# Designs tried in a protein design run: designed miniproteins, single chains, continued (3). Part 26

Each design is a single chain, and the fold is of that chain. pLDDT is the mean over its residues in the fold that is shown.

## One batch from the design tools (miniprotein)

Design m8872
Fold by ESMFold2-Fast:
Formats: structure tokens, sequence, C-alpha cells
Structure m8872 (fold): chain A 69 residues (1-69)
């Protein structure tokens, strides 16, 4: 929903260095079928904390999107 996108965007604006905020933004865009933007935001989450559970989840979501393409 648009509410999810707006909320996730605000979380990133408030906490731009939070891998969780970028993971959430990627998930929101994926839910809207906007996979190209979702991939960019998942990659941002990975760059912020490449050795983390957030990065593992982001990589799994990226793999799912690429397999569905």
Amino acid sequence: SMGNLIGAQKAVELFPNSPHAWLGLGAAYRAEGRDDEALEYFQKAIRLAPDSEVAQRARAFIDEIRRAA
C-alpha cells in the first residue's frame, strides 16, 4: 500500500544509516511490484552492513527477484 511506502521512506529519511530502514524500503517497493527500485534499496542495506542478518535477508530477497525475472 502507499502507506507502507511512505512510512518506509520516512524511516530511511530519519535513519539513513540503518540497514533495517533500507531493507524495509526495499520490501515495501517489492510489495508494490517495483522490483528495480527494491533491488537498489536491498543493495543499499547490504552496503551499510554486509556482515549482518539484514544483509543476508536482503541477499535472499534479491535472489528471489532475480529467479522470478
Scores: mean pLDDT 87

Design m8873
Fold by ESMFold2-Fast:
Structure m8873 (fold): chain A 93 residues (1-93)
Amino acid sequence: MEEEKRREELAEKLRKLHEELLEAIRNGDREKVEELVEEAARLFTELAKEAGLDISEEEFRKALEIAVKAMEGTPDEEVEELAKPIEEELKKK
């Protein structure tokens, strides 16, 4: 029962971190991005342990850093190009 509350708290923190991370990336606040990535990696590691997964905090941090770098380094033109096929795909439905 307390484990349920712990997971709910972690899930809520991850949602807030995700929202803050996207905003920090949009604003170009690299220092904030690094801080949020480190915090997210810790939370993901705790969730993984509770789920019985042996994934290290360093692995999560590295994966998140790579993902953030890719998002930060993506030109606006390329983002628009990638979004267009998805929009057309959704329009079919």
Scores: mean pLDDT 66

Design m8874
Fold by ESMFold2-Fast:
Structure m8874 (fold): chain A 78 residues (1-78)
Amino acid sequence: SDREEVRRALEEAERELGLSEEEVRRRVAEAREKLEALLAENPDAAEAREALAAMDEEERELLYRSMALGRLVAELAR
């Protein structure tokens, strides 16, 4: 399934970057907080809020993990 493929890709990337489980949890929590803050501040983000709310917990966790990884890659590119 697409979710299983995304999960494996994230796990491999996290492992290659040497991230601990604790570091992953911290970065996922930070990504969640930042996304929720951005959506709360933007009234035009109603569609995005509805899409996020329609996701199950597993889908949301994969989204936050993807965002956390993307942010780390962006930080390393600076």
Scores: mean pLDDT 80

Design m8875
Fold by ESMFold2-Fast:
Structure m8875 (fold): chain A 72 residues (1-72)
Amino acid sequence: MLTPEEIELLRQTLEAIDRGEISDELKKAVRKLLGLPEDSKLTDEQLRGMVLAALVEAGVITPEEFARYLAR
């Protein structure tokens, strides 16, 4: 289960991606949290999808909210 600090990191990452202002430091921290390789060539959109999935699994957002966030 994700800690409250990890959930906040995921929320901050989602907001930063949606603003177009995500830092490399934040990308690195989130990739580590999600168990991804540090050098993974993920797009911000792919990372956003993985963050949303993690938030659903943690019970922070509903599957209905997840579907709305994916429908751009």
Scores: mean pLDDT 75

Design m8876
Fold by ESMFold2-Fast:
Order: C-alpha cells, then sequence, then structure tokens
Structure m8876 (fold): chain A 85 residues (1-85)
C-alpha cells in the first residue's frame, strides 16, 4: 500500500505539472494531499469523494489524455484500498 500511494502521488504530481493556472494547480495539489492522507488512513469513502473532485477539476483544466491518466491512477488506488479494507 505505501509504495502504491507513493507511485500514484508521483504520477499525479507529473500530470499536475502540466496545469498552467497557478490557482488550479494549488487546488489540485491540496486535493492530492487530502487524497494521500485518506489513502494512508484506509478511508475509502473520503478517498472516493476527493478523487471525484480531482477528476472533475482535471476534466475541466487538463487535456483529455492527462485527465484520463489521472482518473485511471485514482481508480486503481481506490480498488487497492477497498481490497485491503
Amino acid sequence: MKEDVEKAKKKIDEILSKVTDPEVQERLRTLVEEMEKAAKEGDVEAFSRIAQELARLAHRHLPPQQARELTNTLSILKEKLAAEA
């Protein structure tokens, strides 16, 4: 789990570096930190809620390919969290 969370965070941070709007980038970064905390605590419900907000912002502010990569990364991490719960 810890390694999966760290890998997901690295992938997400790379994707977020493509966001040109500093306000949007800061909001996404805050949500990623909240998501990482929920994942480490095993809180699948909080993770799911935060992941939905991240996906919504990604679809609005990122190119479709990057938005899909982010959504896929979040889905894989959610499945791993649910399997351990």
Scores: mean pLDDT 78

Design m8877
Fold by ESMFold2-Fast:
Structure m8877 (fold): chain A 84 residues (1-84)
Amino acid sequence: MSPEVEESIIQDLEEITANWADMPEELRVGFIRHLIEMSDKIIKYASESVKKALIEMLRAILPLVPEELQPEVEELIERLEKSL
């Protein structure tokens, strides 16, 4: 992955984190479900910098995630940390 693409992804994750509370619930739930679905590909292909940015985002939004999805998000954080 090129450094410019990594920087762009990190900026997008920071923007999502900053705007998380202002997003409609259906978009937040859809985004989380998509990340969970893509988790194997993220762990396999994402750079260390992108994984770290994603962990920071997931930790920041965790208290605002629906309770039924919190265990899946916590598992994704653990899997990402173990892949570093």
Scores: mean pLDDT 82

Design m8878
Fold by ESMFold2-Fast:
Structure m8878 (fold): chain A 87 residues (1-87)
Amino acid sequence: AVELVERAERAFEEGRYDEADALLREALEEAAKASEEEQEETLERIKELVERALRSLGYSEEEAERLAERSREAARGQIAALRAAAA
């Protein structure tokens, strides 16, 4: 899952947004099947990616960090929903 987030970050930096979205979706699906430790690592990497992306779009450090934290919590909810759907 972490490797998929890193690949998504590279795709985003290269302007391949559809590939970045697909890789992030795959990362969430793999995180839903993984250990709690790997889920937390994946969520941390997603926060880092979102914070960097927002900073590149001209958001302040404080605003980027707040939005990235909300994105991490949204991703946590998506992982929980994927786990529930797989049960």
Scores: mean pLDDT 78

Design m8879
Fold by ESMFold2-Fast:
Structure m8879 (fold): chain A 107 residues (1-107)
Amino acid sequence: SLEEFKEELLKIIELSDEEIEKIYEYYKELQDKGSTLSFEDFLELVKLYYSADVNRDGKVLKSKIKEMIPVLNLSERTKELVEKVLEKLPEEISLDEFFEKLGEVTT
C-alpha cells in the first residue's frame, strides 16, 4: 500500500521518497485514530500544505495556506476542515503540527 500511496501522491505533487513516507505515516495515524477524513480529502490537504511551503523548509505561514485555498479549488469539506485546524494553530505551522491538529478535528 505504500507503493500505491506513492503513485497517487506523485500524480498531484512532486515529493521526495522521505516526504512520501512521512506523509504515509500521518495517514496511517489518522486511520488508526478513527478519523472521518477520506483518502481524497487527505490528498487535498497534502497538496494545500506543500503548495504553501514553496521553499520546502517544513514551515508554512497560516496566511499563505489561506491564500492557497481559492487557488487550489478545494472541496467545501476540505475548506471547513482547514479553517477549524488553522484557528487552533500558531502563525508559523510545521507539517507535524498541521496533521496532528487535523487528527484532533476529524476524530
Scores: mean pLDDT 78

Design m8880
Fold by ESMFold2-Fast:
Structure m8880 (fold): chain A 95 residues (1-95)
Amino acid sequence: SKDIADSYIGRLTGLSDQVIGSINWLASQTTDPQLKQQLEQLRQQVEKLRDETIEKLRKLGENNASIDDIRKVVDEFQKKMDELLKQVEEIDKQM
């Protein structure tokens, strides 16, 4: 339903913005150009994942899709975000 989709859009946007903020903070803490470039690429991947997921959820809400269809999109987002967060953690450990 639209209400459930809108709720997830708000939550996933907030989470994505927090992750982007963390990446930006890490980029400000290093002078290593290679680490800065890797963090910039991760930021772009988080932004892309956020934007693509929001558009999918918006369309599902507009089409009164099932809760199961909405959950599949959310689960895919969580899986991909976990992979990106692991890469952020690996870079943080190198600093």
Scores: mean pLDDT 89

Design m8881
Fold by ESMFold2-Fast:
Structure m8881 (fold): chain A 96 residues (1-96)
Amino acid sequence: DPLVDEFVLFAQMAAYYLLEGNEELAKMYAGMAIYSFKRLSDEQKKIALFRLAEIFHALGDDVRNKFLSLIDEIDPEIAKEIKDGVDEFLSKNSFE
């Protein structure tokens, strides 16, 4: 799904720049991820959140928390939606 892939790419870029310590680029990509996420259908959002949970399982809790804090600075409602979805998938699925 190209729209889901676009969201996941922007989220990964935000996480990458957070790891690099480039807060300005991280915030830019986080904003693009929010914009992309808002355009997804409910079905696409579920797929996107599952893929994001897989990514954060690989990257770890610190990166996840920093990413969610960055999204919360831009759009608290979307940050809560992403957090709740990611946390649900992480609790239900073992990405061992």
Scores: mean pLDDT 85

Design m8882
Fold by ESMFold2-Fast:
Structure m8882 (fold): chain A 95 residues (1-95)
Amino acid sequence: SKEELIKEALEKYRKEFLEKNREKLSPAQLKRMEETLKEVNEQNLQSMLDILKDYSPEEVKKLLEKAMQRSKETGVGILAALKEEVKELKAKKAG
């Protein structure tokens, strides 16, 4: 389902973000960050489901992969990266 694809992408993003910051934070700070990121991911899930409601599961998977790559390359959050990928896809289909 679309929801499962988004949950998988958000969980992968959370794990990669925590790993990137593991050496920079104390164990207590890392645990608090893990909990905060889990809450943010739950909020992002709802927003992403709305943004992706008109797309097929296959299109959703490709958009999520591109959003994660853009987030890593630019430093923007995954939700912002997803919005830009959707915008570019719409522009390509229209032009």
Scores: mean pLDDT 78

Design m8883
Fold by ESMFold2-Fast:
Structure m8883 (fold): chain A 74 residues (1-74)
Amino acid sequence: SRIEELLEEIVELHREAMRTTDPAELQKRVPRYREIAEELERLIKERGGLSEEELERVREAERELLEEYREMLE
C-alpha cells in the first residue's frame, strides 16, 4: 500500500540521517521528512488509522532506528 511505501521511505531516510554526523546534511533531509509525514497523516486519517500489523512494524522500526542512533553517538 501507499502507507507501507511511505513508512519504508521514512525509515530509509532516518537510517541515512543517523549515519550523518554533520547537522547541515541532516537539514537537507528535513523537507522530504515533512512531505512524507504530511502524506502519511493524510492517508492515515482517510483510512481511520493503521492496522495492528502496520503499527507493530512502525514500533519495531523505531526501536531499531533508536538503537542504531545510540550506537552512532557512542
Scores: mean pLDDT 70

Design m8884
Fold by ESMFold2-Fast:
Structure m8884 (fold): chain A 100 residues (1-100)
Amino acid sequence: VEEALKKLEEMREELEKLFEELRKDPKNKQVWERVAELLREIGELLEELGLTKLAENAYNIADLVRELMENDLMSEGTVELVEEGALSLIERAIEELKKR
């Protein structure tokens, strides 16, 4: 549990930095690609921990990021939407693990 918590906290810090970059340049495809990949990695970790519903949410946000990139719908509004969803998800995951 302690190792999983540390990994999630590190992933949260990386997400926060990526979203800072996206607030400066909302159309940066390289940063969006890293956000999608990191959300997939979070999903895989959560699935291994038995947090299946949170893992599904992480995969869904990763898929949303891919769709936004494919349809050129990257904007300040979509950065805010994805950031709130992703950070809320990882916060809930950290909270669930702290209860164990």
Scores: mean pLDDT 85

Design m8885
Fold by ESMFold2-Fast:
Structure m8885 (fold): chain A 57 residues (1-57)
Amino acid sequence: SIDDLQAQIAALKTEIKKLQADIAASTDPLIKGLLQIALDTSQFLIERLEEKVAKMK
């Protein structure tokens, strides 16, 4: 449902905020790189879910 998709989008936005904080706190370039990949992946998923919601409305 649209409500389920919106809940997933909200959860991913919360995860992005956590990843941004973790990136800022990390001093290891490899860890920063892995966290950045996770952040980019979460952003991609949000965009895909928002497209799906838009098509359902």
Scores: mean pLDDT 85

Design m8886
Fold by ESMFold2-Fast:
Structure m8886 (fold): chain A 117 residues (1-117)
Amino acid sequence: SRIEELVREILRLLDEAVARVREAAAAGDRERVFEIAGLTLAEIGRLAQEIRDLALAAGDEEIAALASRIAEVVERAARELGALVDAGASVEELEAAFLRTAEEIRRLVEELLRAAR
């Protein structure tokens, strides 16, 4: 289904972003960590909103609720990362915050994939 395609796209983006964030963090590049994390979260938020709209159109309240939870995690994480950057957080703190968020999103996305049949 289209929802399953969007879910797989989120998982692919997470895997790529985790690898890129780890590489940037190992290089000590705080700005690159923030840029990769921010762009990834924005795209996942967009995909989650598309999943939610499709689920609502299909009358699938459970999938719509899971997609809304993903969007909420994305919005919270984007605010947290912005606050960390403004506070002068280390590259290690930015990496750790993104990796925690990526794992939370992955769990919700895997739950959504199971619910989508």
Scores: mean pLDDT 90

Design m8887
Fold by ESMFold2-Fast:
Structure m8887 (fold): chain A 73 residues (1-73)
Amino acid sequence: GVIEVPTLEGTLHVTAVDAEGLHGVFKGEPVTLRLVSRSDELQLAVLRDVATGELVYVDLSDPAVRALLDRIG
């Protein structure tokens, strides 16, 4: 199923997680995101799109989102 992940600029729709990273759709565009930095204390993760280099700022307030990101590093 699709997992909806909150970001500072809208919802990231996650479709798969594998060795390449987190696959989904963000702002209507396909993305493959890799972990740049993570702070559970600040409830923020920074991911980067492999194709564009765009940064995605993920809200880690939800434990389910933190568990999802545990799968990518």
Scores: mean pLDDT 86

Design m8888
Fold by ESMFold2-Fast:
Structure m8888 (fold): chain A 66 residues (1-66)
Amino acid sequence: SMAEEKERLLAELRAILEKRLEANRHLLSDEEMAAALAYYERQARTLSVEELRELLRLMREQLAKE
């Protein structure tokens, strides 16, 4: 279902964001990390499946350039 696909995409985005935040932990306070994750969760849930796929594509492209 679309709901199941959306939750899968959200889980993938969350995993990428968590790894990126953890890799830069020395540059971020615990408060900044918590705020970023909370903001991400709110914003990502408003996105459509199509928008989530595009965001994942862009995030993966950015990771490939690092």
Scores: mean pLDDT 79

Design m8889
Fold by ESMFold2-Fast:
Structure m8889 (fold): chain A 62 residues (1-62)
Amino acid sequence: MLTLEEIREIVERLKNETDPVIREVGLADLAKVLGISEETIRRIVENKTPEEAAEELYRLSQ
């Protein structure tokens, strides 16, 4: 299972990705790894800071 720090690094990477196709694939992969829906991942990543997003996603994955 991903650590809080690993999730934060992935979220920061996705927020800095300029290619929308690669970003969408990355969001889908994160959703599969954490067992969370793609819609929930996208909403959290788009609306929160990397730190806040990582904390919420980590909590939901436990």
Scores: mean pLDDT 82

Design m8890
Fold by ESMFold2-Fast:
Structure m8890 (fold): chain A 67 residues (1-67)
Amino acid sequence: VKISKEEVKELAKRLGISPRKARKYLNTVIDLLLRDGEVDVDELAERLGISPEDAVVLVQRAIELLT
């Protein structure tokens, strides 16, 4: 899935990371959702080095992008 530049910029600002990192994180979540239909938020947060709260935001954004 191709993620919009605006979505990447907003997430990067919110998470305090680079736009490139935000795009990678969104692609990771989208891939997990397409493969498994669900994402373990705690495992995702640990894997990406972000807070569980930020992981929830990423999952919500990924779901919106898939609909």
Scores: mean pLDDT 78

Design m8891
Fold by ESMFold2-Fast:
Structure m8891 (fold): chain A 95 residues (1-95)
Amino acid sequence: SDEQLYQEFLEMMSRIQLLNDRLWGEVAKALETASPEQREEVRKLFSEGQKLFQQASDEIKDLLDQGRVDEARQVLRDFEEQADKIIEEIKKIAK
């Protein structure tokens, strides 16, 4: 149903937003101690994360608009895995 698809969308977007919030938090933390060279690396990783966020959001919306819930869930899982890797790379710079 349209209501069920909308609830799936809200839940998936909530999970994407939580990862985006984590990304912003780790970027802010890294920039407190980063050298100029490390700041450029953090900026690059943040840009990669933002592109991934936008791509996953758009793809999930398009898949759910087509009723393709299982494929949307797979896109979400792939996004979460890739976003976690970017966040971990930023955390390494913050040390």
Scores: mean pLDDT 87

Design m8892
Fold by ESMFold2-Fast:
Structure m8892 (fold): chain A 94 residues (1-94)
Amino acid sequence: SSLEELLSKILEILKEFLEKASKAKPEELDQLREEALKKIYEEVEKSGLSEEEKKHFKAWAEYQLTYIKLKIDAGEDVEKILEEIEKDVKSLLE
């Protein structure tokens, strides 16, 4: 479905952000987050979802990026962060 394709694309963007953020200096995290948000917003706008649904997905993605940043700042294991993100994405498909 179009929703499954959108969530797959968002998951790939979140994984790319996690990889880059884990290797970045703290001062670079805000810029990387903005770049990831821009990519996600572009995919959501292309999705054909309603404006209300687009707003919900944008808010969810912003939450996920903020969560990743907080976990990296706390020194959490990258593999554990990835598992939690994948679980959250799968919950949206159920």
Scores: mean pLDDT 81

Design m8893
Fold by ESMFold2-Fast:
Structure m8893 (fold): chain A 75 residues (1-75)
Amino acid sequence: DAEAERRAGERSQALVPAVKAAKEGIDEYDKLKAEGKTLSREEQVAAIRRAEERPGDDLEAWKEAGKAHQALLDE
């Protein structure tokens, strides 16, 4: 458990840039949806893919990216 916490801390520090990028991808997707713009399917997938590219084991943003990607796959 202590070893797992140490690893999580090290991974968290290494993933700080990736975490920001994942959140940015989600924000981009939400912004485009809110603006009511019609994106090509490839553009929608690319935006969500950017958010999912960087895993954040305890990140709400990364989980939301996964949900958005799954929604597109269900179409």
Scores: mean pLDDT 55

Design m8894
Fold by ESMFold2-Fast:
Structure m8894 (fold): chain A 85 residues (1-85)
Amino acid sequence: AQAILEEAQARVEAQRAELEALPEAEREARLRELQTKIQQIHNGELRDKEALEEYIRLLKAEDAEEPSEEIKAHIEKLEEVLKKL
């Protein structure tokens, strides 16, 4: 059980490290690009699971660099939306 959890965490950390390797400006530009789609998803106008998953991954990378309760709360809300898609 512990080994399976560690493997899952290692995969999440590897994805996070890949996003953290991107220059901050590129991550910010991608977040801004996705914000329009996320707003449309929130309003029920768009059902794009991949865009929402990418946005959540980018927010997790930002939280890893500069931990923020606001970012964590935002991620939780987006994960609830993702479960309903």
Scores: mean pLDDT 72

Design m8895
Fold by ESMFold2-Fast:
Structure m8895 (fold): chain A 95 residues (1-95)
Amino acid sequence: GDKMRQVAQQMGDRVGRRLEDLGRRMGIDVDIKTSIQQISDDSYSVIVTASADMDYEQLRELVREGRRIGEEERQRSGENVLIGVSVKGDEEMEK
């Protein structure tokens, strides 16, 4: 329903902002992309993707903290939104 999609969007926005703030603290410029898909009559999937040029240590930290951020949002926002965090350590399109 429309309300559940709104909840999904708000959840994605909160996770995205927290990932941008985390990137700032780590000294990296994080680009956020949010994707929302309806998976059943009343449930949605939200994938928040953080992309940045980073080394292995930065990637590991962003993945670890990103999972924590996603878990906190899952616990806060209820059961009808499945939220995931994806991290990309390279600039896509090497073209």
Scores: mean pLDDT 78

Design m8896
Fold by ESMFold2-Fast:
Order: C-alpha cells, then structure tokens, then sequence
Structure m8896 (fold): chain A 66 residues (1-66)
C-alpha cells in the first residue's frame, strides 16, 4: 500500500485542525503574500509536529496579521 500507517482518531483530529486553521487564516487575511502563506503553513506544521496545534495557530495568525 502507498500509505505508510493507518491514521488514529487523534492524528486525524490534529490534521483537520491544521487544515481548518490554515483555511480560516487565508479567509481572514486574503491579501497575504506568497512568503506569508509559506510562513503560516510552516508555523502550523511545527505546531502539528510538536502536538501543540494551538501554539502553531497563534504563531501563524501573528505572521498573517503583520
């Protein structure tokens, strides 16, 4: 199979939170530059990897509002 591991409910929930946060930030700040969009995605990915998506979301929004 091409997929390495089955997703757990916890992993799925965190992935959905990342997607939701990314989409909400882009909707709230539609005039973001490409660099800002990349930085937002990086901040959210860091939060996901650390298991602290709320901190990632907050950091991403701070980048977006600049």
Amino acid sequence: APLPHPVTPEQEARALEVIKAHNEILKKYPDLTLDQIDAVSQALAEGFQAGDIETGRKKAEEIAKK
Scores: mean pLDDT 73

Design m8897
Fold by ESMFold2-Fast:
Structure m8897 (fold): chain A 73 residues (1-73)
Amino acid sequence: SLESFVARLIAGAKAGDPEARRQLAGLLASTVPPEEIDRAVEAAKAGNAKELVELLSGDRQYDRDPAEVEARL
């Protein structure tokens, strides 16, 4: 499921896996609405995959710099 996928990315990023961290940052940068990005970063840092999935847009792609998001994780 999407929640299981996101949970794996969060766990990998917390464990110091640079690939998981990059993939998580890219996912947030492209799929989280700009007004929700602060909440999404905090959900990821808290390990809350369920809340994070609820913040992902299914309908739109966004043009946020993934490096900006990665620096905040």
Scores: mean pLDDT 85

Design m8898
Fold by ESMFold2-Fast:
Structure m8898 (fold): chain A 92 residues (1-92)
Amino acid sequence: ELSKILNELALESHYLSVEEIDEVIEELQEILENSDLSDEQRLELEQTISFLAMNKAINELMLKNGVKPTPEEVRKEARERVRELLEKIREL
């Protein structure tokens, strides 16, 4: 269940801005710090945070090279989806 949620969150992160990815990373780090997680769940969250950090770096490089950011409508949809996924993670 958690692996599926984290995979969906990682996919949605491709549509987020650099700032929005930072916000998601911060929320996942807060969950790691304050939740009673198994070693397996902790590893999965750590791997997801690493993937998000990589996506952020790629996004920053693409913007520097003049690639247009994801349209606002698409980002808004992704942001809502990410919110729902984070809520599911917090239910653990």
Scores: mean pLDDT 83

Design m8899
Fold by ESMFold2-Fast:
Structure m8899 (fold): chain A 66 residues (1-66)
Amino acid sequence: DEEKRKALIEALTKLGVPEEEAERIAEGTLSLIKAGMPVEKAAQMAASSLPEELREKAKEAMVKVL
């Protein structure tokens, strides 16, 4: 769903994640969910590429959007 992808990118960029990285994380999160992974676990795994300070905030922001 492109709307969910855009919402994830916007939530991540508001946290200071560069747009290109936010796009990769959003796509990764949605791909994991489509594969049957729970939303919280998918968001946690996709956010693992971010610095530790941003990981928890990014996970929470993505879960709230999804």
Scores: mean pLDDT 82

Design m8900
Fold by ESMFold2-Fast:
Formats: C-alpha cells, structure tokens, sequence
Structure m8900 (fold): chain A 63 residues (1-63)
C-alpha cells in the first residue's frame, strides 16, 4: 500500500510530504517537527506520524 493512499494522511498534505521529505526523513520526523507542516497541529501530529511510519513499513515489507 502506498502510504499516500492512507486514509490517515490528508490528500492536501500528500504532495507536500512527497515534495519536501524523503521516506528516510519521514521515518526520522518527530511530532514537534511535523507540527511545522501547514495544516498539522499538536492534536493530530503524533497520530499522523504514526500512520505515515506504519504505511512506509508495510510498503517496504511488501517489496
């Protein structure tokens, strides 16, 4: 599954993440760093980061 197809990642943020972050950088992001992304706040940053990391892990295990 492409992590960008995850229902936990807003469609408007998908292009932002793909443009500004590599898969390795996304794995190393902290919730505090993710809060700097437009449209991300403290209430959703941790959940969003967990969803992205899980989707990236599943993608690597499928390849």
Amino acid sequence: MDWLDSPYVPEELREYFRKHYTDEELRRLTPAELEKVPGVDASNASALLTAVRLALREREEAE
Scores: mean pLDDT 67

Design m8901
Fold by ESMFold2-Fast:
Structure m8901 (fold): chain A 100 residues (1-100)
Amino acid sequence: DEKIEKIISLLLSTLPEEKQTFEKLKEYLASLISNEEYKEKILNAKNEKELVEILANMPTPELEELLKKLNSEKAEEIRKLLFEISVELGVKQLEEAVLG
């Protein structure tokens, strides 16, 4: 999914070049939120797709805390892309539930 790659690229760009790894990104994002359940989910994400799906399904208060603390000019673009992913996931879940 091109949107997943774009979201990860935008998130990585918020880190210094020497820390632009998937593991460091997860550590950084987890440090920005207060909710222990979502910290654990982020840290345990196995790949970029799983991380983006966790962020897209994050409750609004936790997502807004993360985006505010990220303090990046990219935060609004990341929010829009995550919203698009959440809609796509919702449509897919509805199709799977209806079609069996």
Scores: mean pLDDT 79

Design m8902
Fold by ESMFold2-Fast:
Structure m8902 (fold): chain A 90 residues (1-90)
Amino acid sequence: SDKEKLEEFLKKIEEYEKKGLLRLLLKSILEQAKLLEERGIELSEVQKEILEYAKEKLKKLEKEGIEDPDTELVREIEKELAEAKAEEAA
């Protein structure tokens, strides 16, 4: 169902965000949607919702003028991992 497709997409967003690849995923979605539109293929309602989400998220990231918020998240995860390893070594 459309709801299941959206839930699967949201799970992918969370996974890509944890990996610091959210921006890459969002750009890929926009490129794919543009390609379909150029070929005269109408997007499904679910695809339109996904595209709207991707556009809003990218605009927010660009407006904040930060290099890559996903990179900041990755750096935070790397710091926590390093601290955990230091505790095990002590």
Scores: mean pLDDT 69

Design m8903
Fold by ESMFold2-Fast:
Structure m8903 (fold): chain A 100 residues (1-100)
Amino acid sequence: SVAVSEEELVERARAILAELPAVVEALESEDKEELRKQALDTIEHGSEANKALAEGLLRALGQTDKREQVGALAEGYARALRAVGAPEAVIALFEAAARA
């Protein structure tokens, strides 16, 4: 019963998308093996939305191209948002980023 406007959700989505290249850059300094273990645990035990995010992260960790890594994370967000019934306008932003 917290009414968040679609406009506010779109603004948050744009902010998240703008940060994805920096997130991909930060992955270079992370313990990738530990991240894979955490993602696999989330896929086994998490909610449908968290599983989608974890699958996106695993795909990103498996890519060597930065653009493909950003696309994998964006696809994970799109699937997670669809799982929680987010507005189509928000989902479409992440789907467009995944295809770029």
Scores: mean pLDDT 84

Design m8904
Fold by ESMFold2-Fast:
Structure m8904 (fold): chain A 96 residues (1-96)
Amino acid sequence: SLKDEAKAELERAIQILRDVLPELTPEARHYAEKAIEELEKALQAIDSGNVEEAVKEMRKAVEYLSKAYELDPRVRPGLEEAARALHLATQAAGLS
């Protein structure tokens, strides 16, 4: 399902970000850490059946990752995966 695909992409985004975190500049790392917190909240929201809430948390995560990417291009794979997860979750929630 779209929800299961969104969850899988979310878990991949978190893993990619955790793996790159120690290589990031301090300011980019700060934004990436905030993004991971929001992605973890989104996972909890999906698991509790609140996909609309998950989309809100994922949008915050993508905003934080966009800021991190401006500071450090090594964030790009995590940002791309998080954006894919957001797209799938938005579709699952029936949002545009």
Scores: mean pLDDT 89

Design m8905
Fold by ESMFold2-Fast:
Structure m8905 (fold): chain A 75 residues (1-75)
Amino acid sequence: MSPEEQRALEEGIERARKVVEENKDAPRQEQLEALSRVAAEHARELIAAGVDRETAARIAIKMVNYGIELIDEQE
């Protein structure tokens, strides 16, 4: 990945971690919905900043996968 793509991924992963932590006491469905919203928002922000749709989508998918792993570790 380019340095810019790597930074976008790192920022996305940290954002996913924070939203899961903020919603850790919420029902699983609410945690998944919050994670999905944040990942979609991050992808839209990346596209608006000039990142291509494919790269933004890959980053969003990695954010969701990471967040699901964190949620699963809670249960």
Scores: mean pLDDT 83

